# Designed miniproteins, single chains, continued (2), part 25

Each design is a single chain, and the fold is of that chain. pLDDT is the mean over its residues in the fold that is shown.

## One batch from the design tools (miniprotein)

Design m4896
Fold by ESMFold2-Fast:
Structure m4896 (fold): chain A 107 residues (1-107)
Amino acid sequence: MERALQQTRLSNAALEAARVLIDRAEKEGKSKEEIQEMVDRLVRALDEAQRLVDEGKFEEATQVLIDGAREAGGPEAVEAARKALQQPPLSLDEMRARWAEIEERIK
């Protein structure tokens, strides 16, 4: 239960960081390819964080995601991730739908 909850919380935090990152990058005139590379870096950080959750390293997992958000999207992405971590996570279906929306935006 605890691991599944932490994985969902981290995935939701990454989703909110990605949304803020894409909005900012689009306003700055970044190409779809550049935005995709930024989102890919964030998703890679999420994958590493989820691996740490599987190992029971919840604090380290959270820090890896926050560091990944900072590297990919800067301080606004970090703020979005931190706020999402303080909120109840979305349902799995809602989270999947929003990730699909993000993927569609960068195509």
Scores: mean pLDDT 81

Design m4897
Fold by ESMFold2-Fast:
Structure m4897 (fold): chain A 90 residues (1-90)
Amino acid sequence: TIEKISALDKALAAKYDSFGKVGDLFKGTTAERVQRFVDVYLPFYKKLLELGKKKSDIIIRAKHDVEFFKNIIGDEEFGEAAMKAIKDAL
């Protein structure tokens, strides 16, 4: 439902703010950063599918999430690699 999606959006936003403040999440190689992103965010995207959200809408959301982290990290390869991993797993 729309109400459940809104609640999930708030939970994901709070998680996002927490990640941005820690900094330690962004250490290591591009591959390690992609794996950490997927391990945390892929379950949320799969939950959106369960709630009836279209895969295309989830991909748009994932692009925004990936771009936010790409800009904080300063890693251009992270963006494409993370999006490929999410798209292939959904």
Scores: mean pLDDT 72

Design m4898
Fold by ESMFold2-Fast:
Structure m4898 (fold): chain A 94 residues (1-94)
Amino acid sequence: SVLEEAERLAKEAKERIEEALKKKDYEAVLKTFEEFMKRMRELMLKHPEEREEILAIASEFMKWVGEKLKDDPELLKKVEDIAVRYYIETEEAL
C-alpha cells in the first residue's frame, strides 16, 4: 500500500541518518532528509486521498529527527528550513 511505502521511506531515512550522525557526516544527514521530504511530497501529490496519513508519517519522522538533533541547534534549524520549504510547495501544488 501507499502507507507501507511511506513507512519504508521513513525507516530507510532513519537508518541512513543514524549512520551519517555516527560518522559526523552532516551533509549526508541534510541530503537524506531532503530526499525523504521530496519523496513524501511526490507520494502525497500522487495519492491525495492518503495525504493526511502520509503527512502523519512525515510528522512522526520529523519528531524523531528533532529528538536526534536536539543537541545541535544549527543542524536542526537547517532540517526545519528544508521541512518548511517542502510543506509550502506541497500545499501550493494541491
Scores: mean pLDDT 83

Design m4899
Fold by ESMFold2-Fast:
Formats: sequence, C-alpha cells, structure tokens
Structure m4899 (fold): chain A 55 residues (1-55)
Amino acid sequence: SPEEEELERRVEEALKKLEAYLRSQGYSDEEIEEILKRAREHATRHVRERLAERR
C-alpha cells in the first residue's frame, strides 16, 4: 500500500542518517554495516506493528 511504501522510505532515510552519524563518530565501515543490519531488522518489526495499529 502507499502507506507501507512511505514507512519503508522513511526507514531507509533514517538508516542513511544513522550511517552518516556513525561515520562522524569514528565507527569503522564494518561496525557500521553490523549496526545498520540490526537497526533495519528492528525497524522492520516496528513497521509491521504500526501497520497492524492502522484500522
């Protein structure tokens, strides 16, 4: 749905900002990749929960 696509797009934008922040803090590319992987998994669960709350 358009709402699902919008939430997924916002998640990708948030992850992009998180990556930039982590680089500015001196994290390595390898550490950033692992953090983003975990953050993406967590965000996917939140998207599912938010969609379930939409009636």
Scores: mean pLDDT 76

Design m4900
Fold by ESMFold2-Fast:
Structure m4900 (fold): chain A 99 residues (1-99)
Amino acid sequence: MEEARRLLEEAERLLREAEATPDKAEALALLREAGRHLREAMALIASELLEYHKIKEDAEGLKPLEKPLTEEEKKELEELVKRAEELLERGRRLVAELR
């Protein structure tokens, strides 16, 4: 999940620059780049969540997995999801303001 975290940090940096710039065209360009990083981070998070749910389904009546996600890894995924949703909402607000 290090790459997802890095992508979220980069998206937040770009979003802050977009919010700070008085140039509407520059703000839109920065917002598009932030959106790209956010989409990549969300895809990585979604992939990990799908793998986790697949493991849960297998555990209900099939073979137990040797290495299920730890409580720490589950908590990290939940925090990353929450952060991605917060950045997405900030981006949506900025787009509305730039119209």
Scores: mean pLDDT 73

Design m4901
Fold by ESMFold2-Fast:
Structure m4901 (fold): chain A 86 residues (1-86)
Amino acid sequence: EETLERLDEILRETLAKLEELGWSLQELFLARTGFLYVKSLVAAGAPVEEVLRAIDLTLASLKLLKPEAAELFEEAAERVRAVVEE
């Protein structure tokens, strides 16, 4: 449960930074959807390897859509990996 709370915090902080960068509601929805997919795998007790692959896939997709936010997505992905590997 603490793991899911930490993931929610990472998601909220990341979305706030993207909104500050001027992302539209549709773009924020896409980013949120990717993070919710990763959160759903963690909540379902998926293997760590599957969760890590989902993070990498989500990160690659978001970077393709918005290269200018790549560093924010990489930071968020590293924080998520740290939480799920513990």
Scores: mean pLDDT 76

Design m4902
Fold by ESMFold2-Fast:
Structure m4902 (fold): chain A 65 residues (1-65)
Amino acid sequence: SAADYVQLARLGIEQGRILMEQGDYERAIEYYERAIAILDTYAPDDTALRAEAERGLEEAKEKLK
């Protein structure tokens, strides 16, 4: 169901955050991008969760500069 995919995306965002804390910015990017892809496919109206994933993605990319 859409709720199951939202839960999967939320877990991906949480894993991205953990990877950010560990300094693994490249893997954090992968998890945030996967979460965004899931939300765009299964929960496009969940703009708040997508914005959270997009903020994490931007921060991770900044850390690799």
Scores: mean pLDDT 87

Design m4903
Fold by ESMFold2-Fast:
Structure m4903 (fold): chain A 91 residues (1-91)
Amino acid sequence: MSEEEFDAEVLLTLAEMLRAIAKIGQKRAEKEGNTEAVELYKKAIDKFEEAIDLLRQALAEGRFTPEQRAEVEKLIKEGIELLKKADELMK
């Protein structure tokens, strides 16, 4: 296994965990009728799913370029910001 493949696997695990957290948050927001938080959790899920798709493609192709890594890290960062914003609305 290359260092690039290891990095992609670590980021994939992180993105999958963050997606699971966002899905739990979405269900709680739906139950509480917090429509604004629901939309932010959905946007966070979309960002994490886009990162997961890119990472799965990189692993399948055996290639994880610096450009692919930067895009994945950007998507995860954007997803985390949306997740934080949604969590603030649930307080």
Scores: mean pLDDT 87

Design m4904
Fold by ESMFold2-Fast:
Structure m4904 (fold): chain A 75 residues (1-75)
Amino acid sequence: SLKELLEKYEKEKKEIEEEKKRLLEIAEKDYERMLKEIEETPNITEEMVREIYESFRAMIDSIYKLELENLEKKL
């Protein structure tokens, strides 16, 4: 039934959102670690590390946008 499909959608949507949050938290921790490591690494700038972090965030956002769009198409 439509009701069962909607309940499944809401559950899967929540799981996708929680997984995205987890990966973003991992990305933030990696960013903080990299900022610490650059103090010992000549020629790597804060700007470079920020660009890597922003690239990871954009990639995560793109993946989860696609997952949510694919989930909606199954309705």
Scores: mean pLDDT 84

Design m4905
Fold by ESMFold2-Fast:
Structure m4905 (fold): chain A 121 residues (1-121)
Amino acid sequence: KKELAEVYLLAGQSYLGKGDYEKAIEYFEKAIELDPNNARAYLLLGQAYDKLGEKEKAIEWYQKAIDIDPENYLAKARLAEVEGKLDEAIEYYRKGLEVNPDNEILKKRLAEAEAQKAALA
């Protein structure tokens, strides 16, 4: 079960990277059906819905990822961004980098969030 769930998760990430958000969602849903406690799958599902502009669904899935893994700072930061809480998102990206200093996704998202805050000042 877990091996097949990981295959679906990887397929979904490939479609997400190509901008095929509908297929990404299909594969992430299949991964979740096989492994319903995979916080990463819910985070990626939330990201796909966010890319489609479906903010309410993105919030639901980010909250589910946080419920499964309360230390998922990337999910907390993305949730804060969707809710328009930019300062809170920046704080969560910084906390994530304290745990994983070399995480390139967290570094990139922090830089983007700080640039948005500077543009508002």
Scores: mean pLDDT 86

Design m4906
Fold by ESMFold2-Fast:
Structure m4906 (fold): chain A 74 residues (1-74)
Amino acid sequence: MAEELRRRALELDIEAALLYMKAAVYRIAAEVLLKNPEDPEAVAKAEEYRAEAERLEREAEELLRRARELEEEA
């Protein structure tokens, strides 16, 4: 049982890592768009990408919290 819980925690850690990687890509894209702050379309798209990055980061944090709970039960 403990080994199964640790395996599930590892799977959640991997999923969280993938979400953080996606969030990082969106943050980089937003920074690139913000290099032209005089373009209102670029600014709006950067804001959209930043919001998506924050959403993905929150999901990753929830998965990490669950992974930690499973590790503590193991």
Scores: mean pLDDT 84

Design m4907
Fold by ESMFold2-Fast:
Structure m4907 (fold): chain A 83 residues (1-83)
Amino acid sequence: SLREEAEELIKKAKEYLKKGDYKKAAEEAMKALKLALQLAPKELIPEGIGRILRAIGYMLDGDYKKAAEVAIEGAERLLREAE
């Protein structure tokens, strides 16, 4: 399911964060956030889009660690509300 796919991507992102592979962490976390947004209640779509834009902003600044953290937090929040 999309939910299981998003949860696996969050897990991978967290593993990359622990290893210090911040760029890989951000890439996997962004994939998770995009999938979580597809499952999100309509009321949380603007918040989810805002999280995507913030993560992109950090990536453009080269701050992949913050990008990954923002995207993971956003994905986890959206998945909690999807249940």
Scores: mean pLDDT 86

Design m4908
Fold by ESMFold2-Fast:
Structure m4908 (fold): chain A 74 residues (1-74)
Amino acid sequence: MSKERLLVRAIAAALAGEFDAAIELLKQMEDSPRVKEALKVLEEYKKKADTVKSEWERIDLGAEAAREILRLLE
């Protein structure tokens, strides 16, 4: 799978609130400092998502994580 396809799938997973899937997809990308930073961002947002009771708040956190990942991996 290409890096571009992995990134698109990771963004889609994050937008769906599926942080574990997004993390696994990014782990398949090259071992670069930006990818490591993006993984940390996903893990921080996953931690926040696990503390919220609202499904909508989880989706909002996923959208925020997706935007941060796109900025890092541009």
Scores: mean pLDDT 79

Design m4909
Fold by ESMFold2-Fast:
Structure m4909 (fold): chain A 77 residues (1-77)
Amino acid sequence: SAEAREAIEKAEELLEKAQKAKDPKEQKKLATEALRYAMEAVRLGEGEELLRGIGLAIAAIGLAFEAGLKLGEKPEP
């Protein structure tokens, strides 16, 4: 679907920016935004789009978690 593809595209752009971010605070913000779009892609997508959305969501969660640790935040279980 067009909506799922758009969500994937936005998630990928934000995730790329998050990976290149120098500041952990900015990285967390960008990764959190990427996660929102990745979750939208999972909600709207089927088949390949769904799997891509899941992969992006996992990557975004990982980056947000790592950035949070660098900021001294306690991770949630």
Scores: mean pLDDT 82

Design m4910
Fold by ESMFold2-Fast:
Structure m4910 (fold): chain A 87 residues (1-87)
Amino acid sequence: FKEEVIKLVEELYEKAKPSLSAAEQDTVERLLEKLKESEDFEEIVRLAEKIIAAVYHAGLEKNDEELLKLAKEASKRLEELVKKYKE
């Protein structure tokens, strides 16, 4: 589960990075570091949601449809991963 979540948010960050400011990149990298250090299921999900939200908010501020789409797609994929793990 954790490895799949890390892969999901790393792919999101790689695609979003060219459109993110240095401050926004720092925020995502800090959250990603915390996620990699986490062993708690709920904390892993919460941190992934925060990373996705950070990208989404960047998209809203810049009116960047690509960032909004990337964040929405990542959110949906995270929901699917959480559902599979609970089943």
Scores: mean pLDDT 81

Design m4911
Fold by ESMFold2-Fast:
Structure m4911 (fold): chain A 79 residues (1-79)
Amino acid sequence: ALPLPADPEARALVEEAARAEEAGDFEKALELLEEAYRRELAADPDSARAWALLGAALAQQGRTEEAEAYRRKAQELLA
């Protein structure tokens, strides 16, 4: 399972995304995950986890250039 964010609103979005996946609505699930991880980043810009997870969600949406930028930021924070 994907890690749950500490923020209650972001956590609720991740749980709603899981229900969307169960319903087969993968597009909605990815949009909800993006919103959840953007909220986590707003609360903690140094969270390598949030940068990496947001990058993964963007990549699955086909937003490859943004996904690569977020992945690089996560790697920078872990170095």
Scores: mean pLDDT 77

Design m4912
Fold by ESMFold2-Fast:
Structure m4912 (fold): chain A 79 residues (1-79)
Amino acid sequence: MEEIEELLKKAEELVKKAEEALKAGDYQTARDYAQQAIELAKKAIELAKKENDEESVKRAEEIARRALQVYLRADHLLR
């Protein structure tokens, strides 16, 4: 399923960008990339559930969890 794989790939790249921005002290950019990754991962979960693709659901949930951790840490450091 090309669409789900593409969403997962984009979400993973956004998590990497968020993690790199967090390391660089660019907390606003880290939060923005993490938010985008969460949104793409949620879309991938929705599509994977419709396709009964349990493996892709788990992959997307893991990406969303990683992105959420970056988002919360960046948000905390901005306060």
Scores: mean pLDDT 85

Design m4913
Fold by ESMFold2-Fast:
Structure m4913 (fold): chain A 58 residues (1-58)
Amino acid sequence: KALELLESLSEDNKAIAAELIVKLRRGEITLEEAKELLEEKLSEDDAKLAIEALEIAA
C-alpha cells in the first residue's frame, strides 16, 4: 500500500508526499505536476518511492 512506501521516507519527505497526494486527489494539481515537485524536493531514491505511493493512491 502507498502508506507503507511512505514509511521509508524521512518525516519531512513523508509530509511533502502526503500533501501532494491530497492535492492530487482534490484535483488541485496534475499527476505530472506532483511528480515534478517530488523530483525537485526529494532525492532520486525518495522521489521514486513517493511517486510509486502517489500512483497507487491516485
Scores: mean pLDDT 77

Design m4914
Fold by ESMFold2-Fast:
Structure m4914 (fold): chain A 69 residues (1-69)
Amino acid sequence: GEIEELIEKLRELLEKAGIPEEEIERLVKAIRDGDLETADRLGTRFVALTGDEEIGKLIGELVKLVKEK
């Protein structure tokens, strides 16, 4: 589904940026669980570390989709 496609794209960007797999999985779990506070905290940190606005955009889209579910 759309959520899984966006999660895969987010994983690819974070892996290319050198974010550890365990941190990526923590973000993905927070998004899937609807833990918006943890997702926002981790997302803000990863955007700051990578400088990649597309990461922030994807996290925002995923949060919206999960909230509508």
Scores: mean pLDDT 81

Design m4915
Fold by ESMFold2-Fast:
Structure m4915 (fold): chain A 70 residues (1-70)
Amino acid sequence: SPADAVAAHQARIDEINAEIDKLVDEYLKKAETASPEEREKLRKEFINKVKELIDQRLAEMDALDAAQAA
């Protein structure tokens, strides 16, 4: 049903948000014990992973809007 589709996309958005929060926490934790060179590498990896998740979230938001319009 359209309601099931809406719920599924919202659940995926919530999962992505939780994954972003976990990435932030893991980055901060690892950065505290890392050298400056290791922190730079961790920062680049963090930014790349967050960008992928933001793109996925935008796609899910578009799908949610489409499901709500049905």
Scores: mean pLDDT 87

Design m4916
Fold by ESMFold2-Fast:
Structure m4916 (fold): chain A 90 residues (1-90)
Amino acid sequence: MEEKIKELREELVKASQAIDEGNYDEAIKHLERAKEVAKELEKEFPETAKGIIQSLEDAIEAVKNKDFGKAAVHLTSAALLLVGLEIEKR
């Protein structure tokens, strides 16, 4: 479980870095991987995981539409949900 939470965080960081560097295809790949990991967390944290998945889907769509402002907002939402999950679990 802890390893999946760490992987999700790492993928969010990589996606954010790729967006900042203009590597949008790479950003989408990292967001898709983050979404896969979040789906694996849904059994243990159904509401939080669904929130993360939705934010990631919205971020992917925003990147595809070249709306990087909305992508940043949705990425931030996913990151905040992940931080909340990590704090509550401790």
Scores: mean pLDDT 83

Design m4917
Fold by ESMFold2-Fast:
Structure m4917 (fold): chain A 55 residues (1-55)
Amino acid sequence: APAPPPLARPGRSTVETLREFLRRQGFDDETIERYLELAKNGVEGGAELARILAA
């Protein structure tokens, strides 16, 4: 078992939370993965994802 780092990062990222949420909404893993990649791009990805969730 790996030892936890002394300065561990926050447990969950927004990306992981979005993946769970979108999966529960019925989106395919492929679609989720593509949008998570855009979200990692920053504000541009976040804005695009928000627009699609609004649709």
Scores: mean pLDDT 63

Design m4918
Fold by ESMFold2-Fast:
Structure m4918 (fold): chain A 79 residues (1-79)
Amino acid sequence: MEEVGKVIEEIAREIAKELGIEDVQVSYNPETGTIDVDLKGATKEQTEEAAERLSKRLKELGIDAEVRVKSDTAIEVKL
């Protein structure tokens, strides 16, 4: 589970870089199986695009996870 969390962090950071988002904080809670991705300074549209790209990439890798937009600058991934 922690190894999957690291892969998700790497993908999230790559997507943020593609969208021009420079301030990214990723935090993982192994007990709940959730990963919070904070896209500081992002617009709502950038956050929604990041969530869509993250969801698509995880499906391509066979990772069963729910990607949700939590706020204008935050995404939650539930494993």
Scores: mean pLDDT 81

Design m4919
Fold by ESMFold2-Fast:
Structure m4919 (fold): chain A 98 residues (1-98)
Amino acid sequence: MKKYSYKVKVVAQTDGLAGTVLVAVQVTAKNGKKIGVLGTVVFTASTKAGDVKTVEVVLPEEDAKEIEESKENATLTLSPTMAAQATAVFDPEIKEVE
């Protein structure tokens, strides 16, 4: 396994929303395999639509590749503990991190 990063673009946020948000991404690979990725992003009171957040995750190299190749089939779910779910777009720039 290697450490990777991907980006989440904030589309909408309710005023006053702040804190650590769990991000769950599920991608259906070309071979039908479902790949789940859990990470976190931090929202602050100053977070606005159009902001880009970076998430770091540890994955098998093969799963990171499948996510990059199959990102069009990705679904993004934010933490269910939030009363109003912020909207975000998953746009992975998968990068190996040290």
Scores: mean pLDDT 61

Design m4920
Fold by ESMFold2-Fast:
Structure m4920 (fold): chain A 81 residues (1-81)
Amino acid sequence: MRERIEAEATAALAIMTASVTLRYLDKMSKEELEEEIKRLEKLLKEMKELLATGIATEEVERAIEVLEEAIEKLKKKLEEL
Protein backbone atom coordinates (compact mmCIF):
# COMPACT_ATOMS: atom_id res chain seq x y z
CA MET A 1 0.00 0.00 0.00
CA ARG A 2 2.77 2.49 0.84
CA GLU A 3 4.56 1.85 -2.49
CA ARG A 4 1.25 2.38 -4.31
CA ILE A 5 0.59 5.70 -2.53
CA GLU A 6 4.15 6.86 -3.34
CA ALA A 7 3.78 5.79 -7.01
CA GLU A 8 0.41 7.60 -7.34
CA ALA A 9 1.87 10.72 -5.64
CA THR A 10 4.90 10.64 -7.97
CA ALA A 11 2.63 10.30 -11.04
CA ALA A 12 0.42 13.18 -9.81
CA LEU A 13 3.52 15.37 -9.24
CA ALA A 14 4.76 14.61 -12.78
CA ILE A 15 1.36 15.64 -14.24
CA MET A 16 1.36 18.85 -12.16
CA THR A 17 4.95 19.63 -13.22
CA ALA A 18 4.02 19.26 -16.93
CA SER A 19 0.88 21.43 -16.49
CA VAL A 20 2.81 24.23 -14.72
CA THR A 21 5.57 24.15 -17.38
CA LEU A 22 2.98 24.45 -20.19
CA ARG A 23 1.37 27.44 -18.40
CA TYR A 24 4.66 29.38 -18.81
CA LEU A 25 5.33 28.12 -22.36
CA ASP A 26 4.81 31.53 -24.07
CA LYS A 27 7.09 33.32 -21.54
CA MET A 28 10.08 30.96 -21.78
CA SER A 29 13.32 31.80 -23.62
CA LYS A 30 14.92 29.29 -26.02
CA GLU A 31 17.39 28.27 -23.28
CA GLU A 32 14.58 27.84 -20.70
CA LEU A 33 12.59 25.69 -23.17
CA GLU A 34 15.65 23.44 -23.76
CA GLU A 35 16.19 23.05 -19.98
CA GLU A 36 12.48 22.30 -19.32
CA ILE A 37 12.48 19.68 -22.13
CA LYS A 38 15.46 17.97 -20.42
CA ARG A 39 13.68 18.12 -17.04
CA LEU A 40 10.45 16.60 -18.42
CA GLU A 41 12.41 13.91 -20.34
CA LYS A 42 14.11 12.94 -17.05
CA LEU A 43 10.66 12.69 -15.37
CA LEU A 44 9.40 10.61 -18.33
CA LYS A 45 12.32 8.18 -17.88
CA GLU A 46 11.51 7.90 -14.14
CA MET A 47 7.80 7.26 -14.94
CA LYS A 48 8.73 4.54 -17.48
CA GLU A 49 10.96 2.88 -14.86
CA LEU A 50 8.06 3.08 -12.35
CA LEU A 51 5.68 1.57 -14.97
CA ALA A 52 8.04 -1.46 -15.23
CA THR A 53 7.40 -2.21 -11.50
CA GLY A 54 3.64 -2.73 -12.15
CA ILE A 55 2.64 -0.43 -9.26
CA ALA A 56 -0.19 2.10 -9.93
CA THR A 57 0.03 1.21 -13.64
CA GLU A 58 -3.01 3.27 -14.76
CA GLU A 59 -1.87 6.44 -12.94
CA VAL A 60 1.72 6.06 -14.19
CA GLU A 61 0.50 5.46 -17.78
CA ARG A 62 -1.55 8.68 -17.54
CA ALA A 63 1.53 10.59 -16.31
CA ILE A 64 3.60 9.20 -19.23
CA GLU A 65 0.94 10.37 -21.74
CA VAL A 66 0.80 13.87 -20.18
CA LEU A 67 4.62 14.17 -20.10
CA GLU A 68 4.98 13.01 -23.74
CA GLU A 69 2.33 15.54 -24.87
CA ALA A 70 4.02 18.34 -22.86
CA ILE A 71 7.47 17.50 -24.30
CA GLU A 72 5.99 17.55 -27.85
CA LYS A 73 4.41 21.00 -27.23
CA LEU A 74 7.70 22.36 -25.81
CA LYS A 75 9.66 21.02 -28.83
CA LYS A 76 7.15 22.59 -31.26
CA LYS A 77 7.45 25.95 -29.43
CA LEU A 78 11.27 25.69 -29.58
CA GLU A 79 11.05 25.17 -33.40
CA GLU A 80 8.93 28.39 -33.68
CA LEU A 81 11.67 30.48 -32.00
Scores: mean pLDDT 82

Design m4921
Fold by ESMFold2-Fast:
Structure m4921 (fold): chain A 68 residues (1-68)
Amino acid sequence: MSPLLEALPEEVRERVLELIERLAADPSDQAAYDELLALVARHGGARAAELLTVAGEEAKSRGVQPPA
């Protein structure tokens, strides 16, 4: 797992991954998108984009399927 993800509180890390899974299944879920961006901004700061990227890679490694 990326050190950026390991630095997150466990609850936040799992929630970020759940939101990525929800958006992979339903890209139109604006509530999930807004919550994901808020969490990434709050915990990533200047590295928010990098945090989002490594969270996406971790979700793929856990079997999250890309949208069709």
Scores: mean pLDDT 75

Design m4922
Fold by ESMFold2-Fast:
Structure m4922 (fold): chain A 76 residues (1-76)
Amino acid sequence: MEELIEKIRETLKKAGLEDYAEWVIEGVRRLLEQEKPNAGLAVGIVMDVLARSLEKGIENADEVAKEILKAIEEGF
């Protein structure tokens, strides 16, 4: 779990979304604590990362969102 959280934090920091990292991490922690992960929450986290990346003009916004999704999937 903590290795996954650190990977997410590093991914967001490299993308310039460090100020947003704690919100994403809180959402991922809630998701990982569920016996039946809420797919809607997981999709919501990924889509919000994509939206904020686009708002900040990050050219690789889709790749950042994919890395967060992959990290969440590997955490299960």
Scores: mean pLDDT 74

Design m4923
Fold by ESMFold2-Fast:
Structure m4923 (fold): chain A 98 residues (1-98)
Amino acid sequence: SKEESLKSIAKALKNIIDRAVEELGLPEEQATELKKEIEKNYNDVEKMIEVAKRLRELIRQTAEEKIKENPDKAKEIQFKADVLETFIDILEYLAKKI
């Protein structure tokens, strides 16, 4: 159903946030704020797409900062960010089909 699909997308977005914290060092405060926004708006497709776009931008910024601190690991950090961004793109595409 539409509601089940939206709940699944919300769960997947929260999982991506947890991975961004673990793999890239996204600050827990920003992660917590995004998760609360997802919980409040999971049934609003337009708001969920806005959250997905904000998460993508935060992942890019966090990866860029981590690369500046660890330039020898730039390719690994960028690959991890690219994987998370790809999952966000898939979820955004799926949300638009609901």
Scores: mean pLDDT 88

Design m4924
Fold by ESMFold2-Fast:
Structure m4924 (fold): chain A 115 residues (1-115)
Amino acid sequence: SLADLVARQIAEEEGHILVYRALRALAEAETDPARLEQLRELLIAEEEGVAALYRRLAAELADDPELVALYERAAARYEALTARLRAARTKAELVAVLDEAIAHEEETRAALEAL
């Protein structure tokens, strides 16, 4: 049902919030700039991979405009996050990007809960 789909999506957003909060705590506690840089590079690689996947899915499903729009929006979100991660030069900037990612996931969860 629609309710079951919404409940699953809320659970997925809650999972993402927990992951981003854990990554934020790790970044905040990290004192080694080399490890902070490794975390940033790992996040960039993962977000680029997800964006590429959604772009491919949009191309493969070109005959369904609603699914294309959904996947294109998802790809654009991850591309924007990747750009901000690439621009992050300091721990404070990396933490700020993670705070924005958390806020975005919390807004998505709240919107789904309001349905």
Scores: mean pLDDT 76

Design m4925
Fold by ESMFold2-Fast:
Structure m4925 (fold): chain A 75 residues (1-75)
Amino acid sequence: SEDERLEELASKYEEQLREAVEEVRREVEAAIEAAGRLGDRAEVEAAFERALELARERGVPEEVVERIRAGWLAL
């Protein structure tokens, strides 16, 4: 059944998305911490914006992107 195949693909896509979201979140957090330690605010801002753009391109939900941004504003 095509419907069963679509459900399997959707489940695999959901797993891949979840893994990608957590991976991107960790990479963004690590990049913010590393850049913050260097003391260059402009480099921190540039790295953060690039990471957010990559997250959106990878299909990370906007709610997750906003949560990451809130973390940056607290830095």
Scores: mean pLDDT 66

Design m4926
Fold by ESMFold2-Fast:
Structure m4926 (fold): chain A 60 residues (1-60)
Amino acid sequence: SSEALRKKELEEKREKLKKEVELGVKMLEIAVKATAEFPGSNKLSPEQEKELKKLEEELK
């Protein structure tokens, strides 16, 4: 039925949005941690850059 199809589409959109939000939060956590560890630093550590890149790939 059309209702079942609509519910499935909403669940898929909900899961996708949740994943995007979770990835965004993780990216922000990396940025905050970088700032806390190196106050006044204008660059992420190589390790933090790798983590950020991995999260960016998951968003694609």
Scores: mean pLDDT 73

Design m4927
Fold by ESMFold2-Fast:
Structure m4927 (fold): chain A 59 residues (1-59)
Amino acid sequence: MEKLEREIELGVKEIEAAVRLTVARRLEPEDPEGARREREEARRRLEEVREELERLERE
């Protein structure tokens, strides 16, 4: 049961990061610096989620 809840939590975080990437893409023509910050944050979050998902799959 714990594993399923953690997978759902990680899935939500992945979606949140994907939304940040979409926001960054939309902001880029109007605010390139803001877009860069959103993209950097999204990339960091996606890396964290990917590492956690890999650990969970090995369990």
Scores: mean pLDDT 78

Design m4928
Fold by ESMFold2-Fast:
Structure m4928 (fold): chain A 72 residues (1-72)
Amino acid sequence: MHSIEEINRAIGRVLRAIGDVLDAERRLEEAKEKGDEEEIKKAEEELKRAKEELRRAVEELKKMIEEDEKAK
């Protein structure tokens, strides 16, 4: 079973990934306000990557919790 410290690190990764998504969403909004198509495309790519990292971080945390539940 995973330790509380391991779970806390996984939670920390999720929180950082959420922050990255929020920052990317803000940059996309700013790019849209400026109307720069190149900046919009770059911001959309950054947001996509940030969301993918968040998805991975959440999936790893979920897997840890599921493994611990199965071990009980």
Scores: mean pLDDT 81

Design m4929
Fold by ESMFold2-Fast:
Structure m4929 (fold): chain A 66 residues (1-66)
Amino acid sequence: EAREVAEEIIAELERLFGEPMPSWAKLVERLVELGLTPEQLREFYELRLTDPDAWRAWLAEVDARA
């Protein structure tokens, strides 16, 4: 399910950064609200994997728009 994939993505980002995200649940909800399928979420994450800061900035932008 999309939520489970979103949770996995956030957990991987926390692992890459070496520290927990302060609003982990909120970030998961942001990813789920994109309306992407589990496959699309994985693809989106993989495209951004080479730059975790860009991924973080994008999530912050989505939150600011809401």
Scores: mean pLDDT 66

Design m4930
Fold by ESMFold2-Fast:
Order: structure tokens, then C-alpha cells, then sequence
Structure m4930 (fold): chain A 55 residues (1-55)
């Protein structure tokens, strides 16, 4: 779970640097990781709680 949260954060950071005009949607992240959008949302909340995401 923690590794997956870090993976999502890394994907978001990479996307922000490479394509700031085209932010990744929850659906796109879910498809890339092979998980549901609900799971992505939960992992993002976990990453924020663990301090892995900037506020």
C-alpha cells in the first residue's frame, strides 16, 4: 500500500513536470496501475496522511 502510494505520487510529479497542461485524471492513474479509481483516491489520501504529497 505504501509503495503504491509512492508510485502514484511519482506518476503525478512526473506528469506535472512533463505535461503541466494535461494533468492525469483518476481514471488514467487507475488504468496505468491496474486498480480502481476508488483505490487511487484512497491511496492519494494515504499518501497525503503519510506526508508523501505536498499540501
Amino acid sequence: RRERAREIVELLRRNMLENPANPLTLREIAELLGISEGTVRRLLALAEEEGLMPR
Scores: mean pLDDT 69

Design m4931
Fold by ESMFold2-Fast:
Structure m4931 (fold): chain A 56 residues (1-56)
Amino acid sequence: SMERLQEVAEEGRRELERVQQALELLRQGQKDPSVFEEQSEEEQQFALSVQRSLDT
């Protein structure tokens, strides 16, 4: 049970890091859209989904 909590916390930390990377990508895309467009479609969709979840 405690090990499960540690695994969930570690997964949550990785999720936070991915969200922060997505937010940074969104910021870079605001300055230079080509940087955002060079990312894979999956990364672009993930960043957009993060933006939508923050607004909704």
Scores: mean pLDDT 75

